# Ledger of designs, part 13: designed miniproteins, single chains, continued (5)

Each design is a single chain, and the fold is of that chain. pLDDT is the mean over its residues in the fold that is shown.

## One batch from the design tools (miniprotein)

Design m16448
Fold by ESMFold2-Fast:
Structure m16448 (fold): chain A 60 residues (1-60)
Amino acid sequence: SEEIERLEKRIKEDPNDAKAYAELGLIYLHNNELEKAKEYFEKALELDPNNEIARTLLSG
């Protein structure tokens, strides 16, 4: 996916981009790759504990 490649490039250039990790998590969630989505949301929350997307989706 062009969108995944773009977000992966953002992370390579800025490994602390919590938003890019959260966006990747959403893409993998939409693709029903739940384990990978969870890993990206956990990383987003580790970098930014106030990341609303990751916080909401990890809390259940």
Scores: mean pLDDT 81

Design m16449
Fold by ESMFold2-Fast:
Structure m16449 (fold): chain A 62 residues (1-62)
Amino acid sequence: MEKVEEAKKEVLEVAKKLSKPVQEAIAQRVENILEALKEGKISEELAVDQLESLKKWLEEHL
């Protein structure tokens, strides 16, 4: 969980530089990833990978 929480914080920090609607969309995407992890639908490693990929995408396209 700690690695997932750290990755989540990094994604949300990058998202703060975006417009309000995009911030809300990113927050929803993060929540969906965390919900899937809590429900056992994905592994912690996959959740971290998805959050890190989202952060990279945001940094490269901003």
Scores: mean pLDDT 80

Design m16450
Fold by ESMFold2-Fast:
Structure m16450 (fold): chain A 75 residues (1-75)
Amino acid sequence: SKREEAIENLAKWLKEKFGLDEETARQIAEDILDAFEAMIDAVAKSMQRQAGISPEEAEAFRKKALDKLYEELLK
């Protein structure tokens, strides 16, 4: 999946930049991605509450933001 590929790519970067072992790098990569996904969800919900966008528009934003996040992590 795109998510799993993003985790592997982020883990590789963390390993190379910080000299971490593969298991530690992977765990940190998963934690980072979980945090970004939670932030995107929170933003979508805030847009519904504060800006009055429809649930459908909020879900479209969420999907687009997640796809963009995974694509950036695959570069």
Scores: mean pLDDT 85

Design m16451
Fold by ESMFold2-Fast:
Structure m16451 (fold): chain A 67 residues (1-67)
Amino acid sequence: SMAAKQAEAERIAEEAEREAVRAYLAGDYDTAIAILEKAAKQLESLDPELAARLRRGVESLRALKAQ
């Protein structure tokens, strides 16, 4: 069902964001970026809005790493 797919997409995004935050707090920007990029790819067809949100997170982390 669409509801089950939506719940799965949200779960993937939430797990990726939690793991990325843990990596970021440990100073591991590359791991945080990789986690979000992988999840964004998985979400591309399931929920393009969540994929876009995770890609914005990648852009923010890349900007922070460049400082």
Scores: mean pLDDT 87

Design m16452
Fold by ESMFold2-Fast:
Formats: sequence, C-alpha cells, structure tokens
Structure m16452 (fold): chain A 93 residues (1-93)
Amino acid sequence: SAEELLEEARRLIEEARKALEEGDYDKALELLEEAINKVREAYKLGADKEEIRKLVEELLELARELLKKTDDISRAIALILRAIGLLIELELE
C-alpha cells in the first residue's frame, strides 16, 4: 500500500542518517536511493502530497550533506536532482 511504502521510506531515511553519522557514505547513498524509489511508488499509488513533500525534503537535506562528504559526487547529484524533480511534480499537480 501507499502508506506501507511511505513507512518503509521513512525507515530508510533514518537508517541513511545513521550511516551518514557513522561515515558510511556509500551505504547512506544506497539507502536514500531506495527511499526515493519507495516515495515515488507511493506517489504513483496516490499517497498524501504533504507527507511525500516532508519525506523528500528530509531526503534532500541528507543528500546535500552527503554531497559534501562522499567521493561519489555523481550519485549524490543524481539523487538531489531526482528529489528536486519530484518536488516540482508535486507543485505542478
């Protein structure tokens, strides 16, 4: 369900925050990439736009911090662009 996908995304975002704090930037990137996929699927299933916006904004904040720390700059940029793109889609609906 859309609700279950948002709950999974929230869990992944919290796990990514912990990985970032521990210095595991590759794990944090992987977790955030999985989280944005779940958020996008929840959006497709009609999840609440405000809840999606909050999760995407939190994900974007972590992705911006990862950009400063990771050696995989291209993955961090791609993740940021995906998050911004989803926020734009939410405003245009």
Scores: mean pLDDT 87

Design m16453
Fold by ESMFold2-Fast:
Structure m16453 (fold): chain A 65 residues (1-65)
Amino acid sequence: MLRLEEAEGMARIIGAVTGEIERVEVRDGTLIVTLKERSPEAERVEELIRKVAENMGVRVEIRYR
């Protein structure tokens, strides 16, 4: 089972592969992922991040710039 730090690392890898993530940060035990803009590709990335966080029991907040 992935930990919060591993979830953060996974989000950064997803960002590097897809190019849709502007920022990944951790605040008060929550993984915060900021996507560059709303697009069909960004929506798929949001869904993937939410599934990963849910499977790990990690709180996640998705933001858009």
Scores: mean pLDDT 79

Design m16454
Fold by ESMFold2-Fast:
Structure m16454 (fold): chain A 55 residues (1-55)
Amino acid sequence: MEEKKEELRKYARELFEKHPVPTDEMADELAKKGKELGISPEELNEILLEVYREH
């Protein structure tokens, strides 16, 4: 489970680096990736906030 959360963190970091302003398309991409990895919406939000604070 931890490896999947780390995968999502890396994916989110790459998206935020490419897109300094979050877009609806980014939100859709992140939600899709989280679902594919079996991460709950609550866990997804926690990971995204963690990554966002780094930028």
Scores: mean pLDDT 73

Design m16455
Fold by ESMFold2-Fast:
Structure m16455 (fold): chain A 68 residues (1-68)
Amino acid sequence: SHMEQGEQYLRQAAELLEKGDYRGALEYLNQAIKLLGLSFEEAVERLGKILGLSADTVLSLIYGGLME
């Protein structure tokens, strides 16, 4: 189902964040948002739960990595 695909994309985004692929992580996050009908904030909170990090920490990793 599209929900299973969206959840898989969230897990893929988390894995890419752990690898330091911030652009790839953002691409999969955006695909998950589209499939699951989430806001960006809700998607970041879900990523945080998967990674065991706060949403603020996830945002700092994404934006910090993209500014490099």
Scores: mean pLDDT 82

Design m16456
Fold by ESMFold2-Fast:
Structure m16456 (fold): chain A 99 residues (1-99)
Amino acid sequence: MEEQRRLGLEHYRLGLRAFTAGDYETAIEHFEKAVELTPGTPLAASALYLRGLALYKQGKLEEAIEYLERSLKLAEELGLTELAKLAREKLEKAKKELE
């Protein structure tokens, strides 16, 4: 479990670097790996949110909505109030753009 958490955090950090560089495809791959390695954790909730943001940046609105909803659900289950607010706000914007 500890090794999986360490690897998940490493992928999360690599995903953040890729996201900041505008490499959304690489960011998505790293955030996906972070979720796989740390399911049901605050790190997974944050990675789901950032995966949703990267998909939103690519114009993949339906996929972005899916991951933002998953992030919101997990953030609410874990009491991550600030992340839940961020996910909800972005989810509302993505849904409006899908109209």
Scores: mean pLDDT 89

Design m16457
Fold by ESMFold2-Fast:
Structure m16457 (fold): chain A 75 residues (1-75)
Amino acid sequence: SAEAEEVFRLAEEGRVEELARILLEHPDPRVRATAALALAKIRDPRAVEALREALRQETDPNVRAAIEFALSTFE
């Protein structure tokens, strides 16, 4: 989707804060999951607090799994 392509572009540009916003606020759970995985690939520690906050509020099980995986890459 266009939204997934946007997430991929932001990841290539290292736009951690914008990816974090998408993870926390985007209405499509598939786009939120993609943002979590993009943050995992960047491995910028600035993403850790946003990933923890997202995990606290996320109800979609696939997005939760993506966030947990992303957090595991920083351990």
Scores: mean pLDDT 84

Design m16458
Fold by ESMFold2-Fast:
Structure m16458 (fold): chain A 75 residues (1-75)
Amino acid sequence: MEVEVTYTFTDVKDPEAFLEKARKAVEELGGEVIDAKIEGNTVTITARVPESKAVELGKKLKEIAEEFGGKLTVS
C-alpha cells in the first residue's frame, strides 16, 4: 500500500540543492515525488511512498533539512 505525504520545510538555506537531495532520498526508499514547490526558503514536497517506509522517509528528510539549516513540519 502506498500513501501520499506532504512535507513542509522552513528556513532552508539552499532550497534547490536541498530539493535535489530530498528527491533522491524519496527515490531510494521506493517512493516518487509527485509535487515540489520552492517559496523563498520554504520547500513543500508531496511524495507517494510505501506505507511501511513513510516514517523512515520523514526521519530521513528531517535529517537532510537539518544539514541545510532548515526544519521539517509534516502536514
Scores: mean pLDDT 82

Design m16459
Fold by ESMFold2-Fast:
Structure m16459 (fold): chain A 80 residues (1-80)
Amino acid sequence: SEHEKLVIDALEDFKKFVEDSDDLEELREYGEYLLELLKELGVPEELIEKFRKTVEEALASKNKEEAIKIIEETIKELKE
């Protein structure tokens, strides 16, 4: 769906930001920015929750490599 594509695009964008930044505060702020953007675009609550959970789990991960894996797994689920 178009809404799933918006969430995939946001997760890909967040993944790139994770690759380029080591600042947890910047990563959190960017995740919050993307979440708010998805809400403004009318993405359904269920998909918003999936994005939020993925970002929270990525930010709670032990390292950048694990964070990227978490994001990629959600992207895979949304493409199925």
Scores: mean pLDDT 86

Design m16460
Fold by ESMFold2-Fast:
Structure m16460 (fold): chain A 109 residues (1-109)
Amino acid sequence: MVKLTQSPASTTVKPGEKLVITSTASEDVNGQIAWLQQKPGEPPKLLIKNASERAKGVSSRFSGSGSGKNFTLTISEVQPEDTATYYAMALSSSPMSFGQGTKVTVVEP
């Protein structure tokens, strides 16, 4: 079973900053990594699939990169609405594997 380890576990950022979240897989996942956004009171939203492919309707501020075992979600020009928990998901694993999540809090300056 693939184990996904995310860093950081939690972070606090200001509006307009750039945030980088990383995920390391215990084995090569052939680029089959997705990134999900879970906001309070909302269902999980797909942001990125296949490591770098942004889902339809997702802001261009979100980008994904990486290959092999190391993957990155980048959020540019962070907005207060980006306050959420972000999860990496390995689609090639059966059952699907999830990272522990990164809790992001956006604070007013």
Scores: mean pLDDT 83

Design m16461
Fold by ESMFold2-Fast:
Structure m16461 (fold): chain A 64 residues (1-64)
Amino acid sequence: DLLERLKEAARNATTEAYQAGVDLAVEAFGADSPRTRRLIAALHRARTEGKVEEAEKEIEEVVA
């Protein structure tokens, strides 16, 4: 559930999807969590650099 929602945020690569993904990470792990920082970095790189596959892999590693 959380995993698929975060992967969708990475795939959509829009500002709105990025913000939704950030909110999900903060709600799931907390704002100051190392997991939240890794997820935000992955979502940011998917949105700004087009590294969607790398972001999906990072999301899987953090959430699993």
Scores: mean pLDDT 82

Design m16462
Fold by ESMFold2-Fast:
Structure m16462 (fold): chain A 84 residues (1-84)
Amino acid sequence: KRMSKEELEEFLEKYREALRNRDYERAFELLKEMFENYEATAEDLLAIAEVEIEVKAERENLSEEQVQEMLEKSRALIEEAAAA
């Protein structure tokens, strides 16, 4: 079923924090819930997560290296969760 804008925003915030803290197990669990409960596509999650990470990184003054690490891990985790 379709996720509300509020549910999507809450997911993205929790997911971004998990990536920032290098809690990849939590990030993976959050992705699995999106695929199981909301029939989310890997394409949509990749696009939305990248935008969220980049926009919030600019506002939070994160380093370029940290942003790149978060983006790389996000892509890998989304692909893995979609394949499982």
Scores: mean pLDDT 78

Design m16463
Fold by ESMFold2-Fast:
Structure m16463 (fold): chain A 87 residues (1-87)
Amino acid sequence: LEEEFERLLEELEELIEEMEEKIKNNVPMSQDEIDAIRDRVLRLLNRLDRLIAQETDPERKARMTERRSEAFARAMELLEKLEEMAK
């Protein structure tokens, strides 16, 4: 469970890094490309949420929930910046 959570979180972090690189290098993305990344982010978050729901250890569950929330906030902020750049 925890290992699968770490793997999915790592996939989400890779998407975050990809978005950060596009912003840093001022590489324009189409709205379709941004929408595709948003869909992937939301699918990963849904899978993370299912794993959190299965966690029975309250300390691990709290830590997983916090890390998920932090990753979500970062991903959404970056998607907003990419949308601004696409205009």
Scores: mean pLDDT 83

Design m16464
Fold by ESMFold2-Fast:
Formats: structure tokens, sequence, C-alpha cells
Structure m16464 (fold): chain A 64 residues (1-64)
């Protein structure tokens, strides 16, 4: 029942780890996978996923 949410959390953790190491491209890929899985699981809408990714990418650029 909660398998999709656990996978999303795992991908988010990988994105954070990659960003902390300066691997912004890898962090972006994990963030995109997490957002897509959340849409596929019906947790968020595609529009919410797009706004989430835009904000995450912007924040990563600001802290790099």
Amino acid sequence: KDEALKEIIGLVKKAIDAASQGNLEEARRYAEKAAQLAVDAGIITPEQARRFLEEVLRLMEEVA
C-alpha cells in the first residue's frame, strides 16, 4: 500500500545526497524520478510535480 511512497522517499534521499556532493545533474535525475513516481501513484498532479521540480532545481542552484 505504501510501497510507492517508500520508493519516492528513497529517491528524494538520493537526490539530497547527490546535491550535497555537488552532483547537481544526478540530483536532478533523482528528483525527476521521484516527481514522476508521485504523479504515477496519484499523490500529486503533473502541474504540482512541475512546480516542485522547478523550485527544487532553483534551490539547488542557489546553494551550489
Scores: mean pLDDT 77

Design m16465
Fold by ESMFold2-Fast:
Structure m16465 (fold): chain A 71 residues (1-71)
Amino acid sequence: KGKSELETYILRAEEYIKKGEEAEAKGNLEEAAKYYRKAIFYAGKALGLDPTNERAKKLAGEAAKKLKELE
């Protein structure tokens, strides 16, 4: 079949970062934080499957940085 679990987790992390950025642009900081936490969660799942995956590492770092900027 189509997407592996790794690919699915990476795509979900990317999707949630985009949703977080859109929420942040609208001033919905609580929704933005929620989406960035989901992005961290899925990037973490991807790293659980492949700890060397550079895209997953980058997404985890990006989402964590975005979440911290909302503090």
Scores: mean pLDDT 84

Design m16466
Fold by ESMFold2-Fast:
Structure m16466 (fold): chain A 59 residues (1-59)
Amino acid sequence: GVKAQGEALRARGRELAARGRELMEQGKITEGIGLRLRGIGDAIDGALLEKKPLSEAAV
């Protein structure tokens, strides 16, 4: 259902943000920033799909 999809997107958002941080630590700053921004977007989309407040989109 929509809630399960939202939870999956939020989990993916957190994972992408963590991977982006690791890339930045490796000196791949452009790729890391891009991945972190994508993770934030996925977390927001997930929260919206779950009809939760945007505070639930924290990554």
Scores: mean pLDDT 72

Design m16467
Fold by ESMFold2-Fast:
Structure m16467 (fold): chain A 59 residues (1-59)
Amino acid sequence: MSGGARQDLELAKQLAEQQGKDFNKLSEEELLKLVEEALGRKPSGDTIKAIKEYVKRNK
């Protein structure tokens, strides 16, 4: 399992908590924006796929 996508999501989770947002209630677009903000760059395709899967599981 590639660790990169998981690390990207963990960084986004910490940023969400700092901003007073509930990570589990964020939409796909909000999660993508947070990951991009946390990384300072656009996320990889693997990270984007992980975000989509996470949102599907949290519906």
Scores: mean pLDDT 77

Design m16468
Fold by ESMFold2-Fast:
Structure m16468 (fold): chain A 60 residues (1-60)
Amino acid sequence: SREEELELTKQLFRILADGTEEIVKLKQEGKKKGWSKEEIEEKIEKIVEKTKEEVKKLLS
């Protein structure tokens, strides 16, 4: 139904928004703590993978 489609779309946007916000906060925290570019990139990759898994579960 249209209601089910809208709910699914809202959940997808929430997952993507949450993942994006986590990356932004991580970059800010990494700069503040003086983390290396490599360490920041590794942590971002983990957030991306987690977000992909959440999207996959939602759409399966």
Scores: mean pLDDT 86

Design m16469
Fold by ESMFold2-Fast:
Order: sequence, then C-alpha cells, then structure tokens
Structure m16469 (fold): chain A 73 residues (1-73)
Amino acid sequence: SEAEELYREGERAYEQGDYEEAGRHYERAGELYLQAGDHQSAARYYANAAKAYFKAGDDKRAAELAAKSEQAA
C-alpha cells in the first residue's frame, strides 16, 4: 500500500540520518491511515514522526506530531 511504501521510505531516510525527511514520510503515512479511519495506526505513525523530528532538532514539529498522535488514538 501507499502507507507501507511511505513507512519504508521513512525507515530508509532515518537509517541515513535524514531525520527531517523520515519525519515527513511517517507524517504522510499517518495522514493516510487517518483518512482510512485507522486511528490506532495513524497514532503510531504520528508518534514515529515526532521521534524523527525530535532527532532532527525540530522540537516544535516533534511536539505537534506527538499531540496529533495522542488525538488520533
């Protein structure tokens, strides 16, 4: 699926140290799961995006995605 492909691209970016790009891929995957009505998967992917943004040094974006994760659950 598109969401699974985005997860794999996010993992690849994360492994390469491209944390901002990894966060973007995880965030997009979360959006797709939310649109599909899968709130639990959306919450997990938003949490992964928050962790990636935190590692990138983007504390504001990390906090935003952590809040989205909690609200999606």
Scores: mean pLDDT 85

Design m16470
Fold by ESMFold2-Fast:
Structure m16470 (fold): chain A 121 residues (1-121)
Amino acid sequence: MYTLTGRRYEVKEYTTLDDLLPFYALPGVELKVGEEYRVLLTYHMVPDNGDVLTVARELGLAGYVVLRLKDVDTNATSYPVHIGRVRVVELTDEYDEFGRKIDALARIVEVGEQVGRVVLR
């Protein structure tokens, strides 16, 4: 479950804008190489019970992108979730370790507002 917070987080403190990141599209969204999409930016590879997918759908976004942490707070129990804009670099037919299809690799273009936090289990 996501929780809206009054704190602003800088996504660039956790990942580089040059990183190629896995993009998971919502059903019915067709991705094209070189095009930009509004997405959720999240820090966890495993979405909590579909909350990230639910939020992306409710906000009319294309899907979500999983970020890499630069400075790992190993005691963190939650991570901020932002709306962002990403550019698709490559389409993939690969699956992650949890059996989810990675629809594309994308690069961050813009980091927008924080819309919540993903709570870690």
Scores: mean pLDDT 68

Design m16471
Fold by ESMFold2-Fast:
Structure m16471 (fold): chain A 66 residues (1-66)
Amino acid sequence: SREAAENAARLADLLGVPATITVEGNKVTVRVGSLSATAEFDSPEEARAFAEELAKRYPTVTLVEK
């Protein structure tokens, strides 16, 4: 869910650990260690906007596009 993806990014930032955001079409996946959370959007543009906003807000989170 979107909330789960955002919570994963926030947790990584709070712990000071690296995390990745991957955008694949309409899907955004946040991975931190063994934890992963996926959010699905109505368009690729919406997915990219969400991923970019998370990466901008949480410095330990890196955006990777596919």
Scores: mean pLDDT 80

Design m16472
Fold by ESMFold2-Fast:
Structure m16472 (fold): chain A 70 residues (1-70)
Amino acid sequence: DEANELARRAIEAALAGRLEEARALAEEAVRLAVEEAARRENLSEEERERLEEEARARAAGLVEQAAAAG
């Protein structure tokens, strides 16, 4: 749940116009989520890298959307 908590904080920061903080929180949320998924699902190194790329792209999109909405 740590990754979800950081993701929510990132969205809140983006809505408040604190984009630098939002990006940092989103990056940390992605890192934790990928690490947790890799351990839980026994992901290979290749699968972990792909998941990280996908999660990072998704997080960036959410931050941009929140910033536009704020």
Scores: mean pLDDT 79

Design m16473
Fold by ESMFold2-Fast:
Structure m16473 (fold): chain A 65 residues (1-65)
Amino acid sequence: MIPELDPEQARADLEALVEKAKKYAEEGNIRQATIYSVAAALVASTVPELLPEARRWIKEVEKLM
């Protein structure tokens, strides 16, 4: 069985990716902002409990683009 990711680590990874996406969006680097937003969505898809929060954060990044 594939070992489950630690939820605390997954949340930290998600937050780090969202922060990078937000920073790039604020800098006007749309390509990098999009890449990190997609990466955050992929991480959230492995931990379904984080999906609602990840969707909100990604929408906030999109507003900056």
Scores: mean pLDDT 75

Design m16474
Fold by ESMFold2-Fast:
Structure m16474 (fold): chain A 64 residues (1-64)
Amino acid sequence: SDERRQRFQEEMRELVKKAHETGDKKVYDQVIGLVQKAADALAAGDWERAEEYLEKARELVKES
């Protein structure tokens, strides 16, 4: 649904922002890569895969 997609895109933007705020380039690069993979999975209609990548990005930000 449009609402679900919008919420997912908002979360991706927030994770990128948080990764940038860590000041750790390695964390930032890894989060960008995971968010890009999540976006690609979402474009393919693979919500399960997209959610997996997004969760990995959340974990990286939490550890920083």
Scores: mean pLDDT 83

Design m16475
Fold by ESMFold2-Fast:
Structure m16475 (fold): chain A 68 residues (1-68)
Amino acid sequence: MTPEELYEEAMRLLEEARRAIEEGDLERAKKLLQEVEDLATRLAIMGAIEEAQEIGKEMQELEKELEK
């Protein structure tokens, strides 16, 4: 996968995680966030640091929602 494809996939999974939180499916949301973290790590390894950081910020916002 290219960095662009990884970023697109991560953003799609972040949107799915938001929907899972809204539906009250916190276990699914946690699983989706773990997949996003794996994609962000791969982006960082490939040198797409800015994209990985952007994904990390979105994840932090959703993780705070999981603490409610």
Scores: mean pLDDT 81

Design m16476
Fold by ESMFold2-Fast:
Structure m16476 (fold): chain A 90 residues (1-90)
Amino acid sequence: MSKEEAEELLKKAKELLKDPDVEKRLEAVRKLKELLKHPDKEVALEALKAIAEATKDPDEEVREEALRALGLATSHPDEEVRELALEYLK
């Protein structure tokens, strides 16, 4: 996936996080989790920040999926991504 494609997907995922449909918000968290694996550090950091916002979602299933994604980010190859994920889990 190109950086431009990742940035467009990131934009769509952030909008889906605001959708009234729980299934759409769950889809958004899953897309953001895939974007965490992108080689561009800026894309990974922006995906992580959006996932952290999803941990505050009114739906328990969305919060659990987001917390699981944060947990995965603590093993990310980039140190700054790992440190930010650990900070969000405090």
Scores: mean pLDDT 83

Design m16477
Fold by ESMFold2-Fast:
Structure m16477 (fold): chain A 66 residues (1-66)
Amino acid sequence: MEELKKRILELLKEHPEEALSAEEIAERLGVSISSVQQAIRELYEEGLVEVSEDGKVSLTEKGKEL
C-alpha cells in the first residue's frame, strides 16, 4: 500500500500537466485498478491529490512538495 502510494505520487509528479484516471495509473504502473483506487482514496484523505468529477487525479501543492 505505502509503496504504491509513493509510486502514484512520483508518476503524477513526472507528469504535472497531465491528469490521469485510476485506470490509466493502474495501466502505467502494472497494478490492479482496485489497488490504485484504494491508494488514491488514502492520498486524497492525506491532502496529497485531488480528484475531479471526471475521475481524473492530480497532485495538490502539498503533494508536489514531497
Scores: mean pLDDT 80

Design m16478
Fold by ESMFold2-Fast:
Structure m16478 (fold): chain A 59 residues (1-59)
Amino acid sequence: GSIRRVAMHDAGMSEEELDELVEAYKAGDEKKIAELAKKAGLTPEQAKNIAKAIIEDEE
């Protein structure tokens, strides 16, 4: 969806990193969410909001 494209542009995340973020969010893997957020220069809360927005856009 369009939200993935915006996240790639604005946060500099790859498609693979966004897939990992969505899966970590669905699994409740707080550690992995925090690691992905740190790589992207985001807070864990911002990363969760991106994952939630992608899920709502695509599912």
Scores: mean pLDDT 79

Design m16479
Fold by ESMFold2-Fast:
Structure m16479 (fold): chain A 90 residues (1-90)
Amino acid sequence: KSEELAEEAKKLIKEAREKYEEGDVEEALKLAKKAAELVLELARLGDYETAIELFRETGEVLRKLAEEFKSEEAKKALQEAYIELEKILS
């Protein structure tokens, strides 16, 4: 279960990075948000190590979208995912 979620999240992160490199901000954001949801589900299943690692990768895509493309939606998505992960880990 957790392995399948981790592999799906990795694929979404890779696709989000590819869309980011192409300048497709909307698709990159959509894929990164889906990856963040799977990462939070991994954390809820107790796979904290993998969830933290993949959150760092997903967060990097969202941070780049927020900083380089000035995406307020990406900034908000990153903040919301961080808060949720903190709640799961507390």
Scores: mean pLDDT 86

Design m16480
Fold by ESMFold2-Fast:
Structure m16480 (fold): chain A 66 residues (1-66)
Amino acid sequence: SALEAFLEGFRLAAEGRYEEAAEAFRRAIDLDPTYARAWEFLGGVLRRLGREEEAAEYLARAQALR
């Protein structure tokens, strides 16, 4: 489920495994594109990875979904 993928991403991010966390959050978005928190957390993780342009795009989508 989208929730399970999100929780896996959350766990990976807590472990500092940001690239794997990003993949898990992308999976959550694939399963539920309206899952605003998944867009928000993907943006946060991408910012941690230095992918600022991608992060801005995902964070903007998260705001639009609120």
Scores: mean pLDDT 85

Design m16481
Fold by ESMFold2-Fast:
Order: C-alpha cells, then sequence, then structure tokens
Structure m16481 (fold): chain A 112 residues (1-112)
C-alpha cells in the first residue's frame, strides 16, 4: 500500500539520520553537518505528521526535501572529509532507494 511505502521511506530517512550522526561524531561536531542534520530531522517529523493525517502528497514533498538534504550532506562529506567516503556513499545509496520509493508512490497515486 502507499502507507506501507511511506513507512518504508521514513525508515530509510531514520537510517540516513543515523549515518549523519555517526559522521558528525567522527568529525567532532562539524557545525554545517549539524545544521543539515537538524533540517533532516525536521523534514522527517513533518513527513511523519503528514502521513498520520493521510496527506500523502505533502508527505511525498517532505520526502523529496529529505532526498535533497541527504545528497547535499553526502557531497559535502566527499568534498571536505575524504576519510568519510564510505558513509557518504551509503548516504547516496539511501537517497537513491528513497527516490525509487517516492517514484513508486507517485505511480500508484496516478493510477488511482
Amino acid sequence: SIRDLLERALELADKAIELVEKANQKLGNDPRVQRMLDVLRQLKELAREALEKGDYEKSLTYLEGIIGVIREIAEYLKENYPELKDIADELMKVADELRRIVDEIRAQLASQ
């Protein structure tokens, strides 16, 4: 169902948050990474609230925001902290999986 796909997307957002927290701990709390982490957490909570209200379109909009922030964090880490390349690569994989889920949900909404 669309709800099950949105729940799966939120689980992936949680995985991205954990990866960014791990990166930030290794960096001794980079202020730019912390700011992007705070935005990621806020977007995830907004996506959850939209889902609980049954507003799937709004939840998808916040998930697209999450994908953008994850990609921004991954690129920042690759550019500034080559030692965190593995975490950055994992973040990009999470963003790609989220993109596939969002596209699947949109296809299902268009077919209803």
Scores: mean pLDDT 90

Design m16482
Fold by ESMFold2-Fast:
Structure m16482 (fold): chain A 69 residues (1-69)
Amino acid sequence: SNEELVERAKEKVKKNPDSAEAWTELAIAYLANGDYEKAEEYAQKALELDPDHSAAKMVLKYARKRLAE
């Protein structure tokens, strides 16, 4: 379920708080759950850690598109 994806991703972030991949997985889980504001927040966090993270850039773009109406 989407709730299980979010909880799994939260656990990965807790274990690896400096991992752009872990924050990106959390952003993707929130995107899948329709939580676009949280998806944007956590994709931005991933990009703070790795500005070149392609998946995080993609999540940020899609989350912003959904928030823009």
Scores: mean pLDDT 87

Design m16483
Fold by ESMFold2-Fast:
Structure m16483 (fold): chain A 59 residues (1-59)
Amino acid sequence: MKEEMIKHVEENLGKSISEIAKPFKDDDEFGKALLEADRDFDGTLDEEEVKYLIELLKK
C-alpha cells in the first residue's frame, strides 16, 4: 500500500498496519482482504476501496 493509504487505515482503526495484520496467520489472508477491497482490479486502492478494506479488517 502507498504510505498515504497506510496512514488513512491506521488513523481510522487507531492501530498500526502491523497490528491490523497480526490476526492473519498468513499474509495470504491480508492479501485476500486487499484483493477484495481492490474492486477495480487495477492493483491500487482509492478512497472508497480503502474504506471497504477497513470494514473487512473490522471482522
Scores: mean pLDDT 59

Design m16484
Fold by ESMFold2-Fast:
Structure m16484 (fold): chain A 79 residues (1-79)
Amino acid sequence: MEAAFRATSATQGRILGTLYSRGAMTASQIADALGISRSTVSRNLRNLVARGLVTARRVGRRTVYALTPATRALMSRLR
């Protein structure tokens, strides 16, 4: 809370980076890519969607996550 939301958690940063490099992914694909639990990924994805950094889209029986255009533009400035 303090020092503003300037700092995103390391896990959230890794999720954003994976979505930036690979595009739209399911929670299980992100968990496999990062070597972390699916529950940790799902919790962080809920927070990122609530903050408007990631969108969630239903594709058949799965939910696919992708960066918002604004988030992708911000991340492109990081290299």
Scores: mean pLDDT 77

Design m16485
Fold by ESMFold2-Fast:
Structure m16485 (fold): chain A 56 residues (1-56)
Amino acid sequence: AEEEIKRAVEDARLMAAGGATIDNLLNYKEMQVLRSPEEHRAQLEKALDEVIKEAE
């Protein structure tokens, strides 16, 4: 639940720190959202969008 969202955000930040492109981060977000329960998708998408914005 919340722990899964936090883990995805931490993983996305590690990818960005490791030199992942914005396209790579967008693909990661899409895959994580598709794999998540419907009730968590909006929160997960918002959290990952914030990471992507910081990486731009």
Scores: mean pLDDT 78

